Designed miniproteins, single chains. Designs and how they scored, part 41

Each design is a single chain, and the fold is of that chain. pLDDT is the mean over its residues in the fold that is shown.

## One batch from the design tools (miniprotein)

Design m1410
Fold by ESMFold2-Fast:
Structure m1410 (fold): chain A 73 residues (1-73)
Amino acid sequence: SAVDQVRALAQQTLAQTQGKSVAEIQALIAQFEAQVKAIVAANTLSEAEFKEIAAILQETGKQVAELIAQVKA
């Protein structure tokens, strides 16, 4: 499903951020956003699926923001 694809992609992206610079993390997140947009565009989503994808994006964004703050420290 589209939700499972986005969840797997988020997990993969977060794993790839380990040991990376801020610039590399930002590039990975830009790629992740582009891939999520492609998945959403390729699928007809229910309201429930759309809400689940939004929740995954919010959680991923929080984890990335925390990681960037730690790298800058």
Scores: mean pLDDT 83

Design m1411
Fold by ESMFold2-Fast:
Structure m1411 (fold): chain A 83 residues (1-83)
Amino acid sequence: SELDQLIEELRRALEAGDVEAATRYLSKALAIDPNDIRIVSAILYTIAYSDDPERARRTAEEALRRIGNEEFIRLLNSLSTRP
């Protein structure tokens, strides 16, 4: 599906540390299907299993800040408080 393709591109952008691409693909995914569980799960999974989890996390945090979605602000806070 188009959403699955955008999620895959988002994962690649997070792994590469490409904030601009991550913001773009995340915005497109939200426009198609604002199902937070699928998008949120993909972000968390990518951070957990990336070759560079710290870079993936920082990229996700910045992309989420740029979007400013209320539900995603809660996700941002969760990312900041995880040990």
Scores: mean pLDDT 75

Design m1412
Fold by ESMFold2-Fast:
Structure m1412 (fold): chain A 78 residues (1-78)
Amino acid sequence: SEIEKLMGRIVAIIDSTTDDDKLRAEAKDEMSELILQIVEGADIEAVKQRAVELARKIGASEKQIQELVELLEQIAAA
């Protein structure tokens, strides 16, 4: 599905952000939960704020954070 493709791109961003296997696994789990909240009709602005906080916590660059936000908005519009 389109959502599965977008989720795969988000996973790739997380995988490129840190080399800590445990931190990557925890970030993927939390991000999957946030994406599920979007699919279930949660407020996208609140989810975006939490996703940005998570991305910064794992050391994502501003460019990676911008790409992540755009992907989340595409999931919400799907």
Scores: mean pLDDT 84

Design m1413
Fold by ESMFold2-Fast:
Formats: sequence, C-alpha cells, structure tokens
Structure m1413 (fold): chain A 88 residues (1-88)
Amino acid sequence: SAERRARVLALVAAIRARLAATSDRAASIDDQAQRDQLGLDTLRALVDAFTPELAELGLVPSVAAFRRLPLEEQFELMLRRLREVLAA
C-alpha cells in the first residue's frame, strides 16, 4: 500500500541520516577501537529504535527470534526487509 511504502521510506531516510552522522563523527576519531565501538553502538541504537515499527509492519514475524540473531545480522535483515517493500 502507499501508506506502508511511505512508512518504509521514512524509516530508510532515518537510517541513512543516522549512518551519515556516525560516519562524519568517525572521521574525527583516530583510534580504530573507538571507531568500531561507535559503529556497533549505532547499529544497536538503530535496531532498538526500529524493531517495534518493523514488527507493526509485519516485516519481522518473530521479534524474539529476530533479537536472538547477532547484531550485524539483525541490522542486515532489517535493511533487506525494508528493501523488499520498496522493490515491490
């Protein structure tokens, strides 16, 4: 539906904005471990913020199973589900 597509576009825009802000901040950090931690903290914050809306949209059939995946896999699955909606 147009409404579902609009909600997904808003989520993608929010994710892009957060990743861009993290990339800009990482450019000023000289320590690799601090850059890596900033990246992980950003993925965690994105997954935590958007999992409820993904569940409402039916993009995550089991929130419990999704949250048991490694953080990187949670983020990749989130992006894949959003892309699938936009490709339809």
Scores: mean pLDDT 86

Design m1414
Fold by ESMFold2-Fast:
Structure m1414 (fold): chain A 70 residues (1-70)
Amino acid sequence: MSKEEKAIEKALEKIDEVDRKMLAQGGVSLEDMFKKMEKVVKEIFKEAGIKNPPKTYAEVVLRHIDLVIG
């Protein structure tokens, strides 16, 4: 897999982990949830050395779709 594919896979796994934890805890605002997801995505792509990292969860999903069907 390419570096980008690996970074997307890691980001999706980590986002899923955060989402599951937030759903289990309850009482977390949507703003705080999206902020945490954004941080996780930014950090993973930065560590992977990707020059143009996705900024949001939606962008990660779109890039994943492009790799699967592109």
Scores: mean pLDDT 72

Design m1415
Fold by ESMFold2-Fast:
Structure m1415 (fold): chain A 98 residues (1-98)
Amino acid sequence: SMSQQQRAQQLLEELQQLLQQSQQETDGQEALALARKSVDILDELLRIPSAPKEVKLEAARITRDIAMQALKLATTQEQINEAIGLILRVIGYEIDLE
């Protein structure tokens, strides 16, 4: 429906804003918080049946970039493990969307 397409676009725009914020982040904990939030938004977008495949793929790509930034800024083993887990989850979604 048109309403579902609007919601998908809104969620994509929220991910784009989180990506911009993530690119300016220097703290590993804050970068992980952004990555967690981005995965939650991606999960919502992926559950919209009528969302275009292209929108879902772009959202997954953005979410992976945010999670990769969290990995880059990770300073503890716990942060590294969580960031890797989020990256692998998003890669799984990208494969399923091909």
Scores: mean pLDDT 90

Design m1416
Fold by ESMFold2-Fast:
Structure m1416 (fold): chain A 100 residues (1-100)
Amino acid sequence: SKAAVEKLQEMIKKGAPVQEIADFIVETTGVDRELALAFAVLMLGDRELLGVPVAVLRKEAAKTGEFSDEEIELAVEAAVRARLSGAEAEELYEELKAKE
């Protein structure tokens, strides 16, 4: 929902812990917690260079051994779009919801 996307953006701006952001994504979208955690880590790490968040995401994904390269790329795309604008984040969230 749009309200959920807005709350996610607010949590990120407030510097909420990764665990809290991941839990919110799980509650909102119903996605696997490991995917939600990877997405939360990527979004929080995306301060300067996209390469830094991708490296962090790959490191966390490697610990679980459950993420494909395609899942990592999808998470990167989602995080970049969510960062760019609220409207784009809403569209992406609706698309991800439809995929679930």
Scores: mean pLDDT 57

Design m1417
Fold by ESMFold2-Fast:
Structure m1417 (fold): chain A 70 residues (1-70)
Amino acid sequence: MEKAREAARKAAEESGDGLMTPEQVRNAAREAGLSDEAADRLSKAIENAGGRVTPEQAARAIEAAKRAGL
């Protein structure tokens, strides 16, 4: 769980505006140990949600997917 939060925070810092793009969420999910398929699914969900999310929202989604075995 901590890895997802750390990866999300790092990606948001790199974006410059404090928000994460779908691609950054995908990369953070992979760093947190999710499969490529699970990371792609999260990326698509973020696109549907308006294309950008806060690091906290991204970390929460990654943790939920990891707990679900994705």
Scores: mean pLDDT 73

Design m1418
Fold by ESMFold2-Fast:
Structure m1418 (fold): chain A 74 residues (1-74)
Amino acid sequence: SPEDEVLAILEQMLAQIKALVAAGASADDIKAVFDSGMAQVQAILAANTFSEEALLEAERIVNEVIDLVKKVYE
């Protein structure tokens, strides 16, 4: 389903960003992954109606990614 696709994209993005942060990757590399993943998610959200549960889970994963990205910027 489109909901499962969005959650899969977000979980893959989170895992990739966690790996990049752990490896000491540049902020630009982390931003590129985040921007690409969010563009895919926004395209699917624009074309589909989502349940409140799916939107809350998506928001949770996005917030976890944002918190990780903020730790790279000092």
Scores: mean pLDDT 82

Design m1419
Fold by ESMFold2-Fast:
Structure m1419 (fold): chain A 59 residues (1-59)
Amino acid sequence: DAALAAALARITAESREAQALANKLLEEGLSPEDVALIIRIRLEKGEEAAEEERKKLLE
């Protein structure tokens, strides 16, 4: 089923992006708790909201 295959590919890509983002945020000096907050905001409100929160935490 093409729809199921597309859904699985999307979930896999999102997992890779989340892992890459988490590693990047840790490298930038954010605590694991702040990284978890950013990932959660990304899932709930999207990438733009997560980026705004990241900027605030790095200030």
Scores: mean pLDDT 75

Design m1420
Fold by ESMFold2-Fast:
Structure m1420 (fold): chain A 92 residues (1-92)
Amino acid sequence: MIKKSPISKIVETPPEEGLRIALEHPEEVGPATILDLVSRLYAEGRRLTPEELEKVADTLLKIAERMGMTKEQLIELAKQYGVPEELIELLK
């Protein structure tokens, strides 16, 4: 389930800071929130380091497992949000 707290603060925050907040509160966010933030960050010409991408992938996989979402469903959702191919590979 996607919880709106602290999501409301994430929406008003630049995507880099919003992603940091979401990763600090993985129990309060769904995978769509993190995927949207990564997509927005890359659309602004920003890039995540390999270490940051691994942390995002690990967090997404843990959220998906908590929600009963399969790895395949998570990858399909990530593709819909237009996240970088490197992140999709880490979710496999």
Scores: mean pLDDT 76

Design m1421
Fold by ESMFold2-Fast:
Structure m1421 (fold): chain A 79 residues (1-79)
Amino acid sequence: MKKLVEELEKDVEKKMEEAIEKGGKKYAKNVITGYYSAEMIRASNDLPESIRDDVVKALSEVIKKKAAEKLGDESWLKD
């Protein structure tokens, strides 16, 4: 889990920084929302049930953390 979380943090940070550079914070928000949706679908299809929930939770926590750090607006992450 720790190694998986570290890899997810690097991937999310890279995607978010690239999106911010290309179109700013609003664009980055849209890109990350799309990425999250795509990864949820992939987790459902590609991962064993025993680790699916853990991966989904880790991905959600990483995106939330990086959104706070890079975008400063977490209102869109409220469930």
Scores: mean pLDDT 69

Design m1422
Fold by ESMFold2-Fast:
Structure m1422 (fold): chain A 99 residues (1-99)
Amino acid sequence: MLQQIQQLLDELEQAVENADIDKATQILNQIMDLFNQMDLSTQRQALAIMRQRLPKVEAIAEKVAKESGDRKIELELGKFIGVMEVSLAVWDVTLRHQE
């Protein structure tokens, strides 16, 4: 399962780099579904990996938004990053309360 998370995160970075918001959203939903199927130990490891990689995804999104000059792309990438940040924060809190 952790290998699948790594692969999905690689695919997510490519989707964001291509400003393919529909594909990025689809991949994020696959990550969420997979995460919810994991045991607590695997969830903690997956969350650590996702948190480590989030700054890179954010940097790619910011670069793409600036280079596009398109308000719609900037807004949709911003929303997408916001959804990722909120999801990771919710999972972090949930896992801390499962101890």
Scores: mean pLDDT 83

Design m1423
Fold by ESMFold2-Fast:
Structure m1423 (fold): chain A 82 residues (1-82)
Amino acid sequence: MSEEEIKRIAEFLDISEETARAYLLYQEGKSLEEIAKELGISVSTVRRYVQLAEERAKKRYEELVKKHPLFKLIDDLIEKSA
């Protein structure tokens, strides 16, 4: 994965680049121990990074669903039909 993609994900989720890298490695199916070894950090730190990134991703997903133009369009159509 490119450094540009990691930076974009970190900015999008409002997390550090290191947190974004750990999350992406986790999404690729790597274990917390493998990620800790690759990044030179503790397993506990990786676990916190993954949890933080998942929490931020869930929050962003919920915000995007609620603020997405398609969701707003559906709400407007329901309101107009009611």
Scores: mean pLDDT 74

Design m1424
Fold by ESMFold2-Fast:
Structure m1424 (fold): chain A 106 residues (1-106)
Amino acid sequence: MKKIELTFEGRVEAGATDVAEVTLFDEENKELGPLTLEVHGPLGARDGETFTYTATIELSEEDLNKEYIVEVRLYRVTPTAVEEVKRQIYKIKNGKAELIEEKVIP
């Protein structure tokens, strides 16, 4: 099996914390499920500090010939609201990840 890692950043802003959701889809846009996520950064990070998130995809040799889509959604959590602030789409082909779309949302 081959491991493919995707790394992205979340930021802490005054009164807010960014959290990530990473979902794997097949080439027909069928949801296969959430990915394993590792978080690197201080618990209770200060305003302006960054967390690093790493999502790992494990594919068999047979599945390396297939294409997949990974959707990364970054949410900003405040005491009063949860809002999506960033979306990235990666294409996985031949065991390689390529960023194909990045959208910063308000």
Scores: mean pLDDT 71

Design m1425
Fold by ESMFold2-Fast:
Structure m1425 (fold): chain A 59 residues (1-59)
Amino acid sequence: MAEILAGEVVEKLRELPWAKERFDEIKKKNPEGAEKSQKLMDDLINKARKAREELERAA
């Protein structure tokens, strides 16, 4: 439950226009740190999606 919620929140935040713009600025100044943050966010989103699929399949 918490992992699904966290992943969905992160996914929505990533799609906000100001968040995208700020993330692009970070990528330009610190591409290494931005890439690591991107991977962590992708991991959370993937975990949320997998947890949702598992929950639907367990029914």
Scores: mean pLDDT 70

Design m1426
Fold by ESMFold2-Fast:
Structure m1426 (fold): chain A 94 residues (1-94)
Amino acid sequence: MGEKLIEAIERVEELIKEIAPKGYEEAKPLLEEAREAARKGDVEKAEELIAGAVVAAATADPDKAKELLEKAKKALEEVAPEAAKKIEEYLKML
């Protein structure tokens, strides 16, 4: 259960580093907590933390926010649909 979610977290971390590197330091602790939640099988907590990490990175690098949010949503749609939904709601506010 946690394996696909951990892979999704790794993909999101790569997107943040590539698109919004200024936001990476803000996202990093949330991504680490998301990995621990995923390992424990706490999918709801992991998805909340993934969405929080993406939003934190977008907030710290606003010029890159739209690109990061769109790509993170796409990467998460199949594996973490609740995280993708939270990201989409934030994207609509931009």
Scores: mean pLDDT 84

Design m1427
Fold by ESMFold2-Fast:
Structure m1427 (fold): chain A 71 residues (1-71)
Amino acid sequence: SAALRAKAEALAATLAALGHPKPVAAEDILPMLEAGVDDDALARFLAREVAAGDPPVPFEEAYRALLAALR
């Protein structure tokens, strides 16, 4: 749906803004949203990925930014 694609695009943009070296496409995120993963669980999962990246971003900071992108 258009609403889920907009959420996926917002998450992809937020991941890029957090300095993630690999661009995450909306197409990579969209199946998770379509599967009905809740916003908190998805934000925590992606925050762990960003915190493990190079350069690392603090989990709490990444989590808050990603959760805000999901609205």
Scores: mean pLDDT 76

Design m1428
Fold by ESMFold2-Fast:
Structure m1428 (fold): chain A 90 residues (1-90)
Amino acid sequence: MKELIKKANELEKKGQEAVQAGDRETAIKYADELVKIADEAEKLGYYSTAYGFYLAAAWLYRQAGPEYDEKADELISKAEELRKKYLEKV
């Protein structure tokens, strides 16, 4: 998990830099890689980590353009399902 989290943090940072530069294609590329890392984290049971990276990817997709809004909404819904099922405990 250490290498996975480090890689995801680097991709999130680079994705945000791509958004600031107006590089839509690069932002989408890093969003796709973040989803892959989030899927792997979810598979390994690291639900908090998966939640965060799904939200990061969704944000990058939304910044890339309105054609990605549906994909972003799907990732947000998936993240909220993980939060509700595994992360909300009182």
Scores: mean pLDDT 81

Design m1429
Fold by ESMFold2-Fast:
Structure m1429 (fold): chain A 65 residues (1-65)
Amino acid sequence: SSDVQSLLEKAREYFKKAEELREQARRLEEAGVASPEEVQKMLFEAEILEGIAHILVGVANLLSK
């Protein structure tokens, strides 16, 4: 259904945002310009976004028959 497709598209956006945050955190850590606490905060935010994406996929799966 269109609702299922919308949920999956939104999940892809959150997965993409999580990956972009992880890549940004990696670059800042490699450059030595971010504190360990700042890097951990970015990685935690990415983990939350990935968790939301998984919930959206789960809901889409429940709506699919």
Scores: mean pLDDT 87

Design m1430
Fold by ESMFold2-Fast:
Structure m1430 (fold): chain A 82 residues (1-82)
Amino acid sequence: DKLVEEIKKKVEELGLKVKSVSEEDGIIKIELEEPLTEEQKEALMKALASLPEVAAVEVVVNEEEGKTTIYVLSKEAAAKLA
């Protein structure tokens, strides 16, 4: 809830538009309608990794579909997997 709101805020602060946000099995999935550059990907990963509740971040750029998918594993979800 609050973590999803903070993630969305970080993405929007970088000038990126969020298409959708979903959560499944403790992994927050964020879809963007744009393929990120390496610079944007690095900035986003650093911004999300700075959040206290975040355990891991993966950014997947699909240039053919013009999409980026971001996966965020929360510390709470990571603890349940351990």
Scores: mean pLDDT 79

Design m1431
Fold by ESMFold2-Fast:
Structure m1431 (fold): chain A 63 residues (1-63)
Amino acid sequence: VETAQEMNERVEKTRNLSVEEIKKLPVDDLLARAGYLTSQGLFSRKLFEEANELFTEAAKRLL
């Protein structure tokens, strides 16, 4: 888990990108976006589903 500052920097890098574009990024940037979407997903099912897709992509790269 990243600090809030590190998380904000990574999220800022991915803020303007689509899910497909984020899947092309390094795992660290992908996980930062997935974590952000998961935290927001408590308020939106769509964001939670997008986060799940990114975590699945990260798992494929790490496993």
Scores: mean pLDDT 67

Design m1432
Fold by ESMFold2-Fast:
Structure m1432 (fold): chain A 68 residues (1-68)
Amino acid sequence: MTVTIHVRMPVDASDAEIELYARIVAQEARDEFGASEEEVERVRREVKAALRRARDQGQGELTIELEV
């Protein structure tokens, strides 16, 4: 199932803050969509990668599409 997530983060977010945002999104995938443990871990990795890319581009708001 495809989920679209809108995230706001500081453009100068630390790696720790990015990891926290990714973990929150992955936990929401579990709670809202019943994602498996493997899907939760995949979502966390994909969101973390997208957030790091957005930070590198100076973007404070982004939309991420995830398959769960």
Scores: mean pLDDT 76

Design m1433
Fold by ESMFold2-Fast:
Parts: sequence; structure tokens; C-alpha cells
Structure m1433 (fold): chain A 66 residues (1-66)
Amino acid sequence: MASEEAKKEILKLIDDYEAGKLSKTELQRRLVEKRLGKDLTDEQRQAVIDFLEGKISKEEVKKVLE
């Protein structure tokens, strides 16, 4: 369960990762440090990880967060 603001923050973190400003580990850490990581389901967290590993697109992450 994630709020609309949480979803937008996650997408911003993904954008920062694509821009080279965040590593995979740092993105995961920020999700946890914010309520975002705790409010995500295991499936939603896995979708973010899969995106970082190049297994799914950003659009698929967005759909999982719905």
C-alpha cells in the first residue's frame, strides 16, 4: 500500500538512478529510510529491484505500484 506521493517519490528515485546520481543500494536504502520502503509490498519492492537489474521497464514498476 503506497500513497500517490510515495509512488511519485519512487519514480523520482528511479530517475535519479538513471541519471547516475544513485546506486542500486542507495535507492533501496532511501526507500527504507523514507516510509516508502515500509509501505511497499514485497511484490512492489521486487519490481523496483527488477527494474534496477534491467529485467522490467519503469512503466511496469508504475503499474505494480498501482
Scores: mean pLDDT 72

Design m1434
Fold by ESMFold2-Fast:
Structure m1434 (fold): chain A 69 residues (1-69)
Amino acid sequence: PVETGVQAALDALKAGASPLDAARVGLDAAVDQAPSPEESLAISQQTLDALETVAPDAAAALRQHADSP
């Protein structure tokens, strides 16, 4: 699920999505496969952590959006 989310975010960036939209696509793809709400939260945090390494602008944009809804 985390790897699926990271790949979805990278694919969205290649397609011309904004960093925020790409991060949201990736996070949504990762958590869609979660069997429980608890695993969904863990997968979300792990996906954001992975995105900080491979797409730091996307991860930063999503975190800023979360702090300022």
Scores: mean pLDDT 75

Design m1435
Fold by ESMFold2-Fast:
Structure m1435 (fold): chain A 102 residues (1-102)
Amino acid sequence: GPEELLRELERALREAEEKMKAGDVDGAVEAALRAARLAIELLLKHPKSERAIRAGERVIEMLERLIAFLKESGSATPEQLLELEIALGMLRIALGVSRLLR
């Protein structure tokens, strides 16, 4: 149900932030991509859920902040940046579709 996906998403979001603060770029990227996948699943399975929409918006904000930080620091590979930008784009599409179905 949405509660379990939301709980896993909150965990992934916190892990991404903690890994970023620790300078663990690989861990931060992995956690961020996991959060994006969970948010997309939430939006697709629960398109009328206000909680799913809010969760998606939070993941978008986190991805935008992480991408900006990694571009500024130069600490990520071009492939990692591309994966994060693809995930951000996919999540924006999923959120847009969810909003249209409401």
Scores: mean pLDDT 88

Design m1436
Fold by ESMFold2-Fast:
Structure m1436 (fold): chain A 90 residues (1-90)
Amino acid sequence: DKEKKLKERIEEIKEEAAEKIKKEGVKLAPIPEDVEKNLKEAERILASAYAAGHLDVPEELEERAAEAAAELGLAEREELEAERARARAL
């Protein structure tokens, strides 16, 4: 569930980044030639790279993907930590 939500967030950001790249041009264009094929590949790479902590993607794409993933991860961590605190009951 968490991984699926994380992937969805990364994909959303990647789509937004791709649209922004399309508008702003090749300056940001980490996505090469075939958009639909590369978007699918990039999603897998981004999700894997972020999970491993190895982000070799362009800074803008990296930051946006990391931001949403971190936001989702932080929310999950906060809830888990709160649950652990309650479990300790002290």
Scores: mean pLDDT 52

Design m1437
Fold by ESMFold2-Fast:
Structure m1437 (fold): chain A 80 residues (1-80)
Amino acid sequence: SEEIKKELERVQERIDALEKALNSTPEEAVRIFRELGEKYGDPLLGRELAEAVRNGDTELIQALLDRYKKEEEVLKKLLE
């Protein structure tokens, strides 16, 4: 249960970052995604998300957010 709780916290942190970015200015969103990429150990993903914001392409961001929200629901069910 402790491992599942840690995974849930990780997923929730990612959801929070993506939601903040979507509700921020493009400049703020770029900074948020760079930090997210660093935390993931995937700076290329952070860069791709930042470019998506600059180009007005939110589809990638929305798809990722939906994926993490689905993961959150699964983890919550495992914790009962």
Scores: mean pLDDT 76

Design m1438
Fold by ESMFold2-Fast:
Structure m1438 (fold): chain A 69 residues (1-69)
Amino acid sequence: SKIDEVTEKYNKEVDELQKKLIEANRKYLEAVRAGDEEGAKQARDEMLKYRKEIADVIKKRNAELEKLK
């Protein structure tokens, strides 16, 4: 169904962004443990970026699904 197609498209995008967020979190923890303030800041900025992108994708998914009801 079109609902399934829209759901799968956006869920795939969220899954890819979630993987990137997990990687950024891992880098953040490694940088903090190593005392790398610059690396920790960069990883934190990446985490904020991916969290915002995930929220935006979810918002778009929900808006598209509402149009199909």
Scores: mean pLDDT 87

Design m1439
Fold by ESMFold2-Fast:
Structure m1439 (fold): chain A 90 residues (1-90)
Amino acid sequence: GVSELTEEQKKKAEETAKEDAEILSKLPEEVQKKVLESAERLLEEAPSNSIWLYYVKKLSELLLSQEDLPEDLKEKAKKNLEKAEELLKK
């Protein structure tokens, strides 16, 4: 869970998520959609990787905070956030 991550690991994941969210906001919607679909797949395939789960949580939170994010992408980001939070509670 989150308690198993060091503060340094959390900071690195948060910094990477922030950089990736900024990059994604400049990419075409179809590319953003594919990235979120890939994240969903990796959550299913690697549910025990706490660093990856924390990264996906932070990325999804940042994407959902964007005022201009399309509704389809909001739904995908919300689903990924909920799944990452569920897995991090274990």
Scores: mean pLDDT 80

Design m1440
Fold by ESMFold2-Fast:
Structure m1440 (fold): chain A 85 residues (1-85)
Amino acid sequence: SKKEKILETAQKVAERLLERAKDEDFITSVALRLEAVGILTEAEIAVKSKDPKPWLEALINGARAVDPEAAKLLEKTYEEIKKEE
């Protein structure tokens, strides 16, 4: 389901950012942890929304600012959701 894909991808991206945070300096670690919380929160809102697309775009933009490779995972999920229509 679309909801399951959103939550699963958000969880994977958040875990990636939290793992990276372990090896970063204090300021970068805080930024990565805050983004991980933001991604999980916005994914929960997207799942409750009638149209998850604007929330997924927000997730992608936020992730891209701190980790462009993590953003690609969210972009892939967005494209998969678009193709299911």
Scores: mean pLDDT 80

Design m1441
Fold by ESMFold2-Fast:
Structure m1441 (fold): chain A 70 residues (1-70)
Amino acid sequence: SKKFLEVLYKAAELAEEGKFDEADQIFRDYAKSLGIEVKELPEEQRRRILEAMAETIKKDGKEKVKEYIK
């Protein structure tokens, strides 16, 4: 969904800035709004995903994620 991609982009921005706790909180808030908290990945796994996203954005640029929001 468009909202999910928007949340993903925002979290990736924060992760690139080293704000992993804020990035994780955005994902948690979104999941809570959908009632899927119990299906969330453990915090350690989410942190690794955010780290990978930050590295990808540093290499390929944020525009790759933005293409999916349109």
Scores: mean pLDDT 66

Design m1442
Fold by ESMFold2-Fast:
Structure m1442 (fold): chain A 97 residues (1-97)
Amino acid sequence: MEALLEKARRLREAARRLESKDPLLARYLEARADYYEALANDAPVTVIAAEKLRVIGAELDLLLSDEEEKKRIEELLPELPEEARKEVEKILKESRE
């Protein structure tokens, strides 16, 4: 439980820091933070499902972004928490396959 809340906190801090540089990436990070908080707080299954759908939507937005946006995200990867960086790197790699 505490590990999920710490992940959510780090993702939320990263989202706030990156909002002005890359709003699309910031939205993805915020969605993941909300999802982890819902899991950590044993939220109702309907709330957890809604937050998961929001994460999927934000991930799809990243996958479908143009090359200019993907390049911007790559430049911002070092500013992300380790777990978020790994997930975003995976999304970018899948987008190029």
Scores: mean pLDDT 82

Design m1443
Fold by ESMFold2-Fast:
Order: C-alpha cells, then sequence, then structure tokens
Structure m1443 (fold): chain A 79 residues (1-79)
C-alpha cells in the first residue's frame, strides 16, 4: 500500500538521521533522539494496521509532529 511504502521511506530517513547523529551529537542527546524516533515509528507502524482512515490519519499526524519536534531540537542545538 502507499502508506506501507511511505513507512519504508520514513524508516530509511530515520536510519540515516540516527547514523548522522551517532557521529555528531552527544551520547545522551543521541539516546534521547533515538527514543523519540522509535516511539514515533511505532505509532506509524500501528497506524498502517488501522482500518479507520480518520483514526489512522490522527495517529500519523501525531507521530510526524513528534518526529518534527525532535529533529528541530537536535538541529537547533548542533547546526
Amino acid sequence: SEMEEGLAVVRAQIEELLAWARQNVSEADYQALRAVLDDALARLEQAVALTDPAERERLVRAALALMHEAVQRIYAKYQ
């Protein structure tokens, strides 16, 4: 499905970001970022299993917002 394809792309982007972060941020900030991104990814994976489009959309929006905030905090600190 398009959503499963999108999930695969997001997972790859998370892996690339974490690879960058491992080399460029403190261990504490890396672990904090990883925890947030793992939580967001788990929510996206749950969303693709949902049958209600409205519930799915709400969960996807929440997960993407969580990822965006975490990424923005790291970039603000290390950019």
Scores: mean pLDDT 83

Design m1444
Fold by ESMFold2-Fast:
Structure m1444 (fold): chain A 101 residues (1-101)
Amino acid sequence: DDASIAATRDLINKGKYDEAIAEAKKLLAADPNHLGAHFALIEAYLKSGNRDLACKELKAFKKAHVTNGKIYLEFDGKRVTFPPYSMLHLELLRFEVKLKC
């Protein structure tokens, strides 16, 4: 839900990290494939100083949604990969560089 992820990002921008974490977790409970919610959760943890939780979520994201360095979603038993050098891949690299886990 684009509106829900926009609201979650707004909470992060306002420094309301605990509320942003709660909303991102609700989005992931409804849709585990919600890439924006995974990234919002990692960023909220990182900005709130919860580095260990940010690393845990990044590792969980990579296990579920990254293969051979590419982000993918699974539809009807088939993996659909995002194009190389997409903004999603750049955000993933940004988190890996910042967290170093």
Scores: mean pLDDT 78

